# Ledger of designs, part 97: designed miniproteins, single chains, continued (3)

Each design is a single chain, and the fold is of that chain. pLDDT is the mean over its residues in the fold that is shown.

## One batch from the design tools (miniprotein)

Design m11588
Fold by ESMFold2-Fast:
Structure m11588 (fold): chain A 77 residues (1-77)
Amino acid sequence: AEAEVDRFAARVRATLDDMRERKLPKSVVQAIRDALLAMLDRKIAELEAQGREDVVTKVREIKAEFSRRADEIIAEQ
């Protein structure tokens, strides 16, 4: 459901904010970023298999935003 996507987006955003505030080592931030992006890719594949194109579009947008933001955090270190 769309509400699940919104909850997921909020959780990923909170995780990225927490990593930045804690000043975790670059390698740890990269590992967490890669794990979250892999989870998003799996979710996109599942939703595509279910024919849920509108939800797929939203998850792809969330992935693009979080990838960019994670790269910014990594670049700051």
Scores: mean pLDDT 77

Design m11589
Fold by ESMFold2-Fast:
Structure m11589 (fold): chain A 62 residues (1-62)
Amino acid sequence: GAEDDLRAALIARGFSEEGAQAVVDLLLQRGASPDQLRQLAQDVRDAKTREEAVQQVVRGVG
């Protein structure tokens, strides 16, 4: 699902399993839709560096 996809994208970019799960949980707590999780997963994958991936997460969580 969208949650697993985002978690996998974050782990692939060097996030810990616990850190990736915490990001997913925070977004769900804030009411993020499955479409928003899918968009963030794509943005994380499209990031050219780990630093850019972190910037996408910060923008996504607010």
Scores: mean pLDDT 83

Design m11590
Fold by ESMFold2-Fast:
Structure m11590 (fold): chain A 66 residues (1-66)
Amino acid sequence: MTDEELKAASQKRIDELNTEKAKLLEQAREAERAGDTASAAAYVGRAKDAEWMKQEVERELRGLLS
C-alpha cells in the first residue's frame, strides 16, 4: 500500500513537471516572438530547472521499483 501510494504520488509529480516545462517553453517562444529575449531566456532557465527536478523524481521512482 505505502509503496503504491508513493509510486502514484511520484508519477503525479512527473506529470506536473512535464506540464510546467511545456508551459514554460511555450512562454519562452511567445517572448521571443515579442522580441523579449530576457524573458525568453528566463523561461528557458525555469524549464531546465523543471526538467532537472523531473529527472530526480524519475530516478527516485526507479529506485522504488528495485
Scores: mean pLDDT 82

Design m11591
Fold by ESMFold2-Fast:
Structure m11591 (fold): chain A 55 residues (1-55)
Amino acid sequence: MEKEKKEKLLEGLEKQIEHLRELVEKNKESNPELAALLQEALDEKEAEKAKLEAE
């Protein structure tokens, strides 16, 4: 069922979002420029998740 595929995609996105959050926190003190780029990637993944949930 398509619901199962959507659930797997959401799980994958949530895992990527969590990983990016960890990278932002890890880099915010030592490399704030990289942390800002990682935050941008995080925002993109959160927007992607929101679009998928709206389908």
Scores: mean pLDDT 80

Design m11592
Fold by ESMFold2-Fast:
Structure m11592 (fold): chain A 70 residues (1-70)
Amino acid sequence: MSIAQLKEAFSMFDKDGDGTLTTKELGTLMRSLGQGDPTEAQLREMDIDGNGTVDFPEFLTLMAKMSKDA
């Protein structure tokens, strides 16, 4: 999947246009991409700043880590 396709999918869930998703929305996006449901530990890790949101670069980093850590 290309970066452009990932950006399009991300934007579909980013209704506010702030370039961020909640951890719940991110979970739905990852499931839609065939990555399966992220673990509660992964969702909590993505909220490390305590703001409850994940931006697009963080999402790309997570996708790269999941690909590498498998």
Scores: mean pLDDT 69

Design m11593
Fold by ESMFold2-Fast:
Structure m11593 (fold): chain A 85 residues (1-85)
Amino acid sequence: SKAREELEDIRLAVATAVAYGLENGIEEGKKRLDEAVKEFKEKYTPGIAKAAENIRKQFLEDYEKDPEKAGEEAKRLADELISKR
């Protein structure tokens, strides 16, 4: 369904931003994540926009607790989601 595809796009964008943070520093990852969530809020329906904001908040909490582990898991998820396309 379209909603499932939009959720996978959000997850891929978040995972890509987190992986970018692992390689380029936590603050750069946060900036990339903010850009991705802003784009989804502007492009998608209010329900999807709310889901994107919730994912951002959860990611920030997880990343602040263990940025290396969160980044490695996100990289793995991004690679998996890209390979499914």
Scores: mean pLDDT 69

Design m11594
Fold by ESMFold2-Fast:
Structure m11594 (fold): chain A 82 residues (1-82)
Amino acid sequence: DAEKGAEEIKSVDPSADVEKLKKALELALEGIKALEAGDYEKAIELFEEAKKLIEETKISEEIKKNLLGVVELGKKVAEAKL
């Protein structure tokens, strides 16, 4: 559950922008759904939007790197299919 993940991140970094992080996770999930549907161009756009929101959030550097790694991997998978 993405919402539970956001609450755990907040407990680790109480100054985190939880609302922006929730939106980034929602965009990442939509990107994964686009990949499953074979809509690779849309998946790339969704992952790029998620990346921008993650970069704007004040969360721990370690969590930020992990989330960026996931969206970049999704983008590379989509690009490899184009």
Scores: mean pLDDT 74

Design m11595
Fold by ESMFold2-Fast:
Structure m11595 (fold): chain A 79 residues (1-79)
Amino acid sequence: MDEILKEVGELLKKAVDAVNAGDTDKALEYIEKLEELLKKNGLLTPEVKEALKRMREAAKAGDVEAAEKAAMQIAHHVS
């Protein structure tokens, strides 16, 4: 469990960092890896799915603040 939560945190950080760097493709790749990890571990609740959708929208828009907010929501729902 703890190792999965650590990997979730690392992927969230990498995704937000990629949005901040303007690297939309890399951000979306980290978000995809995060979704697969969450799905494999039964952590894809409706709230997490909605937050992932918002995070993808933020990445496409280059909206760092929105990406950080979505990341915080995912972290709260999986902790």
Scores: mean pLDDT 85

Design m11596
Fold by ESMFold2-Fast:
Structure m11596 (fold): chain A 70 residues (1-70)
Amino acid sequence: GEELVEEGEKLEKEGKYEEAGRKYMMASQIYYKQGDYEKAKEALKKAGESFEKAGKFDDAKELYEAAEKL
C-alpha cells in the first residue's frame, strides 16, 4: 500500500493528477483488505483530492463518500 501512495505523490508532483488518483485508489484497496481502515480512508481522500485537481468532480465525490463509510 505504502509504495502505491509514494507513486501517487510522485505523479501529483508531475501534474498527473488522474493517474495519481488511480494509484491512491489501488493503495486504499490493499489497506482495506489488510484491515487498515484508517490508511484506506486516507488513501481514498487523497484519490478524491487528485481527481478533483484533474477536474473529475463526480469521481472525486464518489471517493469522498466511500471514505466516509470507513
Scores: mean pLDDT 85

Design m11597
Fold by ESMFold2-Fast:
Structure m11597 (fold): chain A 57 residues (1-57)
Amino acid sequence: MLARVTKDYTAKTPDELTLKKGDIVEVEFEMPNGKLYVRNLKTGAAGNVPKEVIEKL
């Protein structure tokens, strides 16, 4: 599922992904802790992010 990053996010743990506002990500799955596991389509990097910074397209 494609989604857009709504605001800059800096990873706070090794399992998280740093994102920039306007990045397009593929949401692969939702983690048990309520975070989304996403892949940044520009960089190819993947990781966990808060769902609050992602907007479904």
Scores: mean pLDDT 81

Design m11598
Fold by ESMFold2-Fast:
Structure m11598 (fold): chain A 85 residues (1-85)
Amino acid sequence: MSDAEKIEEINELKQKALEAIKNGDFKEAEEYIKKLEELLEKLTNPDVKEHAKSAIRDIEKYKELVEESEEVKKELEEKKKELEK
């Protein structure tokens, strides 16, 4: 699998995790995070590893914001829009 294909897989898993969090399905989101972590352990390219780590951080941050406060819902929507690009 090429590095480009690995990046696409990371992006797909990130999008699915963010959608799961948005729908309140934290168990499904945790499954996608685990898949990203398993993929990360198999990666050899430092740039692709950083991309995977960034995706995991973005998902975890979005999850924390959803769980912590109603006050940040406006910021969550802006963050989600940015993370989905």
Scores: mean pLDDT 78

Design m11599
Fold by ESMFold2-Fast:
Structure m11599 (fold): chain A 66 residues (1-66)
Amino acid sequence: MEEEARRREVEENARKTAEALARLARAATRRSPAAGRAVVEGARASMSEEDAALVEAAFEAELAAL
C-alpha cells in the first residue's frame, strides 16, 4: 500500500515537474521559439521517455494557449 502511494507520488511529482518545465519553456519562447524548444529538448534528454512525453504535451498545451 505504501509502495503504491509512493509510486503515485512519483508520478505526481513528474507531472508537476513537466508543468514547471513547460512554463519555463513558454517564457523562453518569448525570447525566441528556438529557445523554448531547446528547454524542452534539454529536459527530455535528462529524463525517462514517459516523463519526457509529459513535458512535450504540457509545452504544446502552453503554446496552444498563446
Scores: mean pLDDT 74

Design m11600
Fold by ESMFold2-Fast:
Structure m11600 (fold): chain A 97 residues (1-97)
Amino acid sequence: SAEEAKEYYEKGKKLYEEGKYEEAIEYYEKAIKLDPRYAEAYFNLALAKDKLGLEGKVVDERFKKVGEKYGFTGEAVRYLHYAYLADPNLPELLKLL
C-alpha cells in the first residue's frame, strides 16, 4: 500500500502541474487513504485546495498565521496542519513556518 500511495501521489502531482486541481485532490486523497501519515500528500492537497479557493476550519493558531501571511484558505490551512502532524520536519512546510 505504501508503493500504491506513492503512485497516487505522483499522479496527483502531475495533475496539479497540468492545472487540474480537483483531479489532483482526488489522487492526493487516495494516497492519504492508503498512507494516513503521507505528509507530502497532505501538503500538496493543501496547495490544490488553496488554488480552488476552498474555505475550511482553522484548527491551530500557527497555521492560521501561515494562512494570513501567505493568503491560504482555511481549508488549505487545515491540510497544512495535517501535514505537520504527519511529519513536523517536512522541508516544504518548515519554509512556511
Scores: mean pLDDT 76

Design m11601
Fold by ESMFold2-Fast:
Structure m11601 (fold): chain A 73 residues (1-73)
Amino acid sequence: MEEAEKLAEEALRLAREAAEAIRAGDLERARELAEEAERKLKEAYELAKDDPEMQKKVLEAAAEAGEILAEAL
């Protein structure tokens, strides 16, 4: 499950970078970073499909990423 956890961590990092891009007015970069974060979260969730604890962690990371982006808007 190291791979799913790593992808979730990378997605959170990308969400923070996207939020920074939003605050800077770089909406194109923000969209690219947010799309990459979403892609990594989906991959992490698929890898964790047989591990409910890891699925919960991925969903928590997705919620945190969404909150980070919402606070930047």
Scores: mean pLDDT 83

Design m11602
Fold by ESMFold2-Fast:
Structure m11602 (fold): chain A 58 residues (1-58)
Amino acid sequence: SVDELQKQLEELKKEKQELEKKYEEAVKQGDYMTATKLGFRILGLDVEIELLEKKINS
């Protein structure tokens, strides 16, 4: 249902915010390998968020 998709969307957005915080800490510490890995995970979440938003609006 649309309501379930909306809840999932909010959960993914929250997860992205948490990963962004971890990314900033990794960059601050000069841990560029961890930052790179987190960056790819954030990109994956952005794709999932966009796909869910399209499903909600379909």
Scores: mean pLDDT 88

Design m11603
Fold by ESMFold2-Fast:
Structure m11603 (fold): chain A 85 residues (1-85)
Amino acid sequence: SAVEEGKKLAQEAQKNPDTEEGLIKGLEAQIIALEYALENPEGIDKKLLEEALELTKKALEYLKEKKYEEAKEYIEKASELVEKA
């Protein structure tokens, strides 16, 4: 499911902070998964997913700016919201 795929990608992104390209790819894939879940939000809290999507986009911006601590914080917040959805 898109929810499980989003959770897995968020966890994998948190697991590989040392590989910038891998982490960027992980966050981009998570954005796609969250956008897909929002198009078919059966049994999912749409507001939580929308907030998770925005946090994931912010994490990607911080990562591209090499602000790794900020990127990690936003990834963790996004993962928490996906778990609640």
Scores: mean pLDDT 74

Design m11605
Fold by ESMFold2-Fast:
Structure m11605 (fold): chain A 146 residues (1-146)
Amino acid sequence: SALDRLREAHDRVLADPNDGLAWIDFIGAQIDLGLPIDVQSVLSLASTMKNPLARAGVELTAAVISGDEEAIREATRRLLEAPGSTKEKAELLLRTAVVAEKLGRLDALELVRETLLELGDTRLAEVVRAFLEEGVEAAEEVIKSL
């Protein structure tokens, strides 16, 4: 259930407050439950994170929630410039795409897809394409094939 996903993500962030993937999953689960997300609270959270890549991922998620195209572009650039592997960046981008899909942020989904292709991650780019063109169920089938 959505509540079970919220609890699992919450347990992960309590175990490791620097787990950017867990924080983005926690935010996504709150959206699934119809809970309001305050952009400033997400940005305040990001500012407490010691891992710069995790911080950049949470900041990108805040930008997507805001719907500000310039903020999304700038946060995406910061994520790409942060220290970390291409794989870690691609995983954060995919989690952010899931949040963008939940909010109907089509421009953010397209930017994430293009960024994944630029990183050479064609598999995760295909997941985001499925979100854009076919919806959540099709994206879940692509994820199962990975």
Scores: mean pLDDT 85

Design m11607
Fold by ESMFold2-Fast:
Structure m11607 (fold): chain A 102 residues (1-102)
Amino acid sequence: SHELDLRLIAIALRAIGIILDSEKLEDEEVKKLVIESARLILEAARKALKSKDDKVVEKALKLLDKAIDLLDQALKEKDIEKAKKLAEEAIKLAKEAIKLLE
């Protein structure tokens, strides 16, 4: 549990970093989707920290790691439509993690 808690805190810090980096995005729709994705990742991490089921937390961590990687890609993506799709997929993964933790 303590090792999983440290991984969740690391994910939360990465999500905060993504919100700050989103200020460099010129497209307002991509920016909104990236911020929404990161906020959902933070909510999932918060719920996971309260969970006593390590197996559910490990499944949520895999979804959140992938969501963060998609957002890192979205921040670097020059094609607006591709960046939107990456952020939308990150939203889907973060929502699935939240659902597992409810």
Scores: mean pLDDT 90

Design m11608
Fold by ESMFold2-Fast:
Structure m11608 (fold): chain A 63 residues (1-63)
Amino acid sequence: LEEVKKEALEKLEELKKEHPELAAILDEAMRAVEQAKTEEEVRKILEGAETLAKQYAESRAAA
């Protein structure tokens, strides 16, 4: 669990650096990862954050 949380937090921090405008949402995701009790919860939180960041990037690229 700790290793999965550490990897997820590192990924979310990278996303925050790439998309600083999403910092508030990514901070929320990082907090959720810290409070998660299972590896599955951590993965779902990370996947949701990555999906949101991808949609945001696609939206800006399309404009």
Scores: mean pLDDT 76

Design m11609
Fold by ESMFold2-Fast:
Structure m11609 (fold): chain A 89 residues (1-89)
Amino acid sequence: AADEEAYRKALGHILDAAAYLLGIVVFEVISKKTGVKLSPEEQKRIDELKKKAEEHIAEARRYLATVTDPAKRAQLEREIADLEAFLKE
């Protein structure tokens, strides 16, 4: 029960982080397709989205640390690593 709850909470934070990262990608794709430079306001929004994504990744790692099921742990570690890789691009 506790392990399943930790897994679900970790997944929730992973999904939230992914949503924030998608927001960043949308801004960058629009900028590239239109040739319009990002405004200072849009850049501030990207910075805020990045910070929120990083916070949710940290929370996902906290819950991952309490998950004991090896298959669920491996899945969560892979998902978090993928999100961290996107943040470094």
Scores: mean pLDDT 83

Design m11610
Fold by ESMFold2-Fast:
Structure m11610 (fold): chain A 88 residues (1-88)
Amino acid sequence: SEKELFEKALEKLVESARAIDAGNYDEAIKKLQEAADLLRKSGTPGARAAAESVEKAIEALKNGDFRKAAVYLTSAALLLVGQLLELE
């Protein structure tokens, strides 16, 4: 279901945030790629917007721009939480 897909994607964002806090940027990027892949499978406009924010966070992390990465991750998390609330 869409709810399960968004819940799994959000879990990957949380795992990524923990990896960033620990300085494990390669693991964070891996978790974010997994989240983006899940969101792309949905095909909904909201999921595409969340995937785009996650992909921008990945690019920011690869460039060492941790402030931009945090902004994009926050945007993705807010989009996913909003969608999950609408699906309840």
Scores: mean pLDDT 85

Design m11611
Fold by ESMFold2-Fast:
Structure m11611 (fold): chain A 66 residues (1-66)
Amino acid sequence: TVTFPPRTKKLGEKLSPEDEAAVRALAAEWGLSDETVEQLLKAGISPYDLANAARALAARRADPPT
């Protein structure tokens, strides 16, 4: 039986169906392209990381320069 060592990040690891659906839903809300969604999924970015990054970007863009 092949065992794998613990890893902090892993390219090519498939997200759970719920996480994948959440990423797609967030991408649709933020107007991201299907290609961007595919890149995020392949990079192993969690829907929580995507949501936090999107919120931070939106908040920063909403702040007008003084």
Scores: mean pLDDT 61

Design m11612
Fold by ESMFold2-Fast:
Structure m11612 (fold): chain A 90 residues (1-90)
Amino acid sequence: ALLITYNNLGLVYEKLGKYEEAIESYKKVLESPQASNEQKKIAYNGLIKSYLKLGKREEAGKVAKKALLEFPDDEEFHNEIANIYDKYSE
């Protein structure tokens, strides 16, 4: 499926250290009105991590805020975002 392909492509780019290309792939998922909540959460996590890996902390923060506002009741997802910040922001 197209959205699975973009998330998988983002993950492959991350493994190759190609964080700019990973960001582009994950953004394609978030731009799709057909993306499931699960697909969006994968894309948000990958996008935040990729921005942090590039040292783009302001951009990562904007994405994280959007993710938290879109899924306000998903404590597990909020914890995933917090763990990404803990691991990659320092």
Scores: mean pLDDT 85

Design m11613
Fold by ESMFold2-Fast:
Structure m11613 (fold): chain A 57 residues (1-57)
Amino acid sequence: MIAETIYEASKALAAGKWTKEEVKELLEKAGLSEKEAQFAADVLEKTIAAGKTVAPL
């Protein structure tokens, strides 16, 4: 559930459809704490900015 929400949020963030704040809010609604949601949003933003694929295997 949470992992699926993170995946959808990362796709929306990468496509520019959602802001970092909206991603954080969505993750909090999915059951993450404020601190966990902030950390996850920061990691996703940094990963997308680096232009790296998730699983190139």
Scores: mean pLDDT 69

Design m11614
Fold by ESMFold2-Fast:
Structure m11614 (fold): chain A 56 residues (1-56)
Amino acid sequence: RAAELRAQAEADRRAAEELREEAKELEETDPRRAAQLYTAAAILEAGAAFLRELAE
């Protein structure tokens, strides 16, 4: 239970890191898409933090 929540939180945090890296590459060529990726990454980070707290 708690281990599953921690594993999901780690996966979401890593996914957020990947999205931010992709967004950085797109800032010069497609700033709108970059902004959307940053927003998605922020949502994943918030979700990961919530899952970690839920796991205790």
Scores: mean pLDDT 81

Design m11615
Fold by ESMFold2-Fast:
Structure m11615 (fold): chain A 59 residues (1-59)
Amino acid sequence: WEEEYEKGLKAFKEGRYDEAIEHYEKALKLAREEGAEKEKILELEINIGLARIAKAVSK
C-alpha cells in the first residue's frame, strides 16, 4: 500500500488531485487488506479528504 500512497503524494504535489485521490483510495484498500495500523489508515482517509477539498476549491 505504501507504493500507491507515494504515487498519491506525488500527484497531489503536482496539483493532479484526481490522480492523487485515485492512488490514495487504492492505498487505503490495500492498507486495510494488509492489516496496516489504524493510525496509517486514518492518515490515508485524511489525505483523501484533503485532496477532495483541494480539487473542489481549485475548480
Scores: mean pLDDT 81

Design m11616
Fold by ESMFold2-Fast:
Structure m11616 (fold): chain A 56 residues (1-56)
Amino acid sequence: MDALLEQFRAALAAGDQAAVNAAVQQLEALVQSGKMSREQGLEAAGRIRAAYEAAA
């Protein structure tokens, strides 16, 4: 998770929308594959959304 969040922050700072979208898709894949619980996925998605809205 930390590596994904760092990747997401770097993408936001660079204005790289494709990298932002890739990070979101990776999060969804982790939840669907069972490597992350649904609750953990929702919390992470909330943090990603909040960071994205703050940057916008």
Scores: mean pLDDT 70

Design m11617
Fold by ESMFold2-Fast:
Structure m11617 (fold): chain A 71 residues (1-71)
Amino acid sequence: DSEKGYKLSKAAQKAATVADEAVARIRAGSDPEKELERFTEEAQKIFDEAGFEEIGKRMVGVLANLARERL
Protein backbone atom coordinates (compact mmCIF):
# COMPACT_ATOMS: atom_id res chain seq x y z
CA ASP A 1 0.00 0.00 0.00
CA SER A 2 2.75 2.49 0.94
CA GLU A 3 4.69 1.46 -2.19
CA LYS A 4 1.59 2.02 -4.33
CA GLY A 5 0.99 5.38 -2.64
CA TYR A 6 4.60 6.41 -3.30
CA LYS A 7 4.31 5.55 -7.01
CA LEU A 8 1.02 7.45 -7.30
CA SER A 9 2.59 10.46 -5.54
CA LYS A 10 5.53 10.43 -7.98
CA ALA A 11 3.19 10.16 -10.98
CA ALA A 12 1.09 13.06 -9.63
CA GLN A 13 4.23 15.18 -9.15
CA LYS A 14 5.32 14.52 -12.76
CA ALA A 15 1.81 15.32 -14.05
CA ALA A 16 1.78 18.56 -12.01
CA THR A 17 5.10 19.56 -13.61
CA VAL A 18 3.64 18.96 -17.09
CA ALA A 19 0.57 21.03 -16.11
CA ASP A 20 2.77 23.90 -14.85
CA GLU A 21 4.71 23.85 -18.14
CA ALA A 22 1.48 23.91 -20.17
CA VAL A 23 0.12 26.86 -18.14
CA ALA A 24 3.42 28.73 -18.58
CA ARG A 25 3.25 28.23 -22.38
CA ILE A 26 -0.38 29.37 -22.49
CA ARG A 27 0.52 32.50 -20.51
CA ALA A 28 3.38 33.09 -22.97
CA GLY A 29 0.89 33.07 -25.87
CA SER A 30 0.57 29.42 -26.94
CA ASP A 31 -2.78 28.03 -28.13
CA PRO A 32 -4.63 26.92 -24.96
CA GLU A 33 -6.46 24.05 -26.70
CA LYS A 34 -3.23 22.63 -28.18
CA GLU A 35 -1.36 22.95 -24.86
CA LEU A 36 -4.21 21.33 -22.89
CA GLU A 37 -4.37 18.50 -25.47
CA ARG A 38 -0.61 17.95 -25.08
CA PHE A 39 -0.89 18.08 -21.27
CA THR A 40 -3.73 15.53 -21.28
CA GLU A 41 -1.75 13.09 -23.46
CA GLU A 42 1.52 13.46 -21.51
CA ALA A 43 -0.10 13.32 -18.05
CA GLN A 44 -2.23 10.28 -18.96
CA LYS A 45 0.91 8.50 -20.23
CA ILE A 46 2.66 9.24 -16.91
CA PHE A 47 -0.19 7.67 -14.91
CA ASP A 48 -0.54 4.74 -17.35
CA GLU A 49 3.20 3.94 -17.14
CA ALA A 50 3.00 4.07 -13.32
CA GLY A 51 0.05 1.62 -13.37
CA PHE A 52 -2.74 4.08 -12.46
CA GLU A 53 -4.75 4.23 -15.69
CA GLU A 54 -8.22 4.67 -14.14
CA ILE A 55 -7.36 7.13 -11.34
CA GLY A 56 -5.04 8.94 -13.77
CA LYS A 57 -7.90 9.59 -16.21
CA ARG A 58 -9.97 11.13 -13.41
CA MET A 59 -7.10 13.28 -12.11
CA VAL A 60 -6.10 14.49 -15.59
CA GLY A 61 -9.73 15.34 -16.39
CA VAL A 62 -10.07 17.42 -13.21
CA LEU A 63 -6.79 19.26 -13.85
CA ALA A 64 -7.72 19.99 -17.48
CA ASN A 65 -11.14 21.35 -16.43
CA LEU A 66 -9.56 23.58 -13.77
CA ALA A 67 -7.10 24.94 -16.35
CA ARG A 68 -9.92 25.64 -18.84
CA GLU A 69 -11.96 27.47 -16.17
CA ARG A 70 -8.98 29.77 -15.46
CA LEU A 71 -8.32 30.61 -19.12
Scores: mean pLDDT 79

Design m11618
Fold by ESMFold2-Fast:
Structure m11618 (fold): chain A 59 residues (1-59)
Amino acid sequence: SKVEELIKRIKELEREGVRAAIDGDFETLARYQEELRKLIEELRKLVDEDTFNEIEKKM
């Protein structure tokens, strides 16, 4: 589903963001943080607040 695809992408970007931070690549980190915000906003539009809170708790 679209929701599952978004969750997978968010988790991947979180892992890559940690790597960028460790490497001191703050430009890449900033780009990933911006993409994460957009994906989280898209996820919030597709699910109700209770469902979003359950998903966030499992992340």
Scores: mean pLDDT 80

Design m11619
Fold by ESMFold2-Fast:
Structure m11619 (fold): chain A 98 residues (1-98)
Amino acid sequence: SGREAAEEGARAARGGAEAAARAENAAQAAGGAIAAVGGGLSAGLLGRAAGSEEEAREGAERAARAAEEGARRARTELARRMGELGAEGARRAGEAAA
């Protein structure tokens, strides 16, 4: 269902941003950011598959907000920047997929 898909996408986006925010090296930070973008894409695409642009948009917005929350826990400048990029990527990817 679109709602469940959007929730899963939001969890993935938050988890990715949190992983980026807690990263101790560039590879971990990049991995987290990529996961956040993937979460946004999933939320947008699967919300769209549920049959409405409104559901797709709401899924993308939820994923973006979840990623932003994850990014706020950053401890290093690199982790903070990658968390922010992941959150922005999740928002853009979700909007583009919707």
Scores: mean pLDDT 65

Design m11620
Fold by ESMFold2-Fast:
Structure m11620 (fold): chain A 63 residues (1-63)
Amino acid sequence: SMEDIRQQILNLTRDTLREMGDLEDEYLRYRHVDPEKAAEVLKRAEELGREYKKRLAELDKQA
C-alpha cells in the first residue's frame, strides 16, 4: 500500500541519516590526523548517499 511505501521511505531515511552521522563523526576524528582515512570515510559517505537515492527511487516507483 501507499502507506507501507511511505513507512519504508521514512525508515530508509532515518537509517541513512544515522549512518551519515556516524561517518561525519569519523571524518571529523581523522581529517587533521589521517588524511587518507578521512578520504576513505568521505568515499563511504558518497556511496551511502548514492545507494540511498537509488533505493528511494525504487520505492517511489512502487507507490
Scores: mean pLDDT 87

Design m11621
Fold by ESMFold2-Fast:
Structure m11621 (fold): chain A 81 residues (1-81)
Amino acid sequence: KEAEIRQLVLQSVGLAVRAVGLILDGDLAGARAEIDRLVAIGEQLRSLGDTAASRDVYRLASRLARQIGDDDMARRIEELL
């Protein structure tokens, strides 16, 4: 459980860095795909009982969605908080 949670948190950092790079390159479709992967990690963290880590990942995903102008995606993610 603890090792699994740590691996998921590390994966979320890598996905966030990749999403930021894609946003800077103007690849909004690629950024959306990485944000979707962040949401999936948030769901896995919640299923493992780490509500705090899950909430942090969802907050990160919703902020990235707003940065690309996808307010509908951000709102859907915020409902998971």
Scores: mean pLDDT 86

Design m11622
Fold by ESMFold2-Fast:
Structure m11622 (fold): chain A 56 residues (1-56)
Amino acid sequence: MEEAIKIALERLEEASRLSGHTASAEEREKIKELLREHAEELEAQVREYEELLAKA
C-alpha cells in the first residue's frame, strides 16, 4: 500500500506540471493523508474478501 501512495503522489506532481498549476505544500499533505486513509480502507476490504473466500 505504501508504494501505491508514492506512485499516486508522483503522478499528482506530473499532472500539476502539465496543467501549469503547482499544488501547495498544504494541499499535497492533505492529499497524502486522504490517500493513506483510502489505502487503509482498501486493506481492510481485502482482508474481509479473503475471509469470505476461506469460508467458501
Scores: mean pLDDT 65

Design m11623
Fold by ESMFold2-Fast:
Structure m11623 (fold): chain A 72 residues (1-72)
Amino acid sequence: MSLVETLENIKKTIEEKPNEVIKQLIIKELRRLASVADEEVSKLLLEAAEALENGDYEKAIELIDKAIELLK
């Protein structure tokens, strides 16, 4: 699966308002993906993870969309 497809799936899961367990798995996955991404994408994914921890789902989605745009 490409990084773009993975991020699109994560975005869809966030839009469906996941429970706390699924949210924590997404936060962990975003941090993992950030560790292997280039600097610009990494920064956006770390900011998206932080937005999710703060309950700001809309901001997390916007940051993931920016990361997807940079990867296309």
Scores: mean pLDDT 84

Design m11624
Fold by ESMFold2-Fast:
Structure m11624 (fold): chain A 63 residues (1-63)
Amino acid sequence: EEFEKLVKEAEENIKKSFEELKKRYPHLTDEQIEKLEKDIVEGIRLMLRGIDVAIERSKAARA
């Protein structure tokens, strides 16, 4: 629930960043940009899972 919310926010921010990137680097193809977006989104999902687990473990350690 919270994890998916963070992922969606990250996706929206990435879309904004890539629109700016397209303006600065018009030589990049749409296919290259799509592949890069997919790779970045997947990386963010993995990172957020790791952070979520770390936070849960930190809370459990205090109990």
Scores: mean pLDDT 73

Design m11625
Fold by ESMFold2-Fast:
Structure m11625 (fold): chain A 79 residues (1-79)
Amino acid sequence: MEELLKELEKLEKEAEEALDKGDLKKAAELTKEAARKLEELAELIRKELGDEELAELLKKAARDALKLAEELEKKAAEE
């Protein structure tokens, strides 16, 4: 769990750097990766803590991140 949280923090920093440079395609790619890690975290929370409600919230966050990545990809393709 701790290692996965650290990976998410690293992806967040890299995505912010990509956005700062105007690299929307790279930001979208990193956001998709973060969404995958959020789904992994949700499964760990479910298995290790038995917190079904928190796991579902994290899965929703992953879906929201995927939608954000799709919007970033659309903007990159339009510009």
Scores: mean pLDDT 81

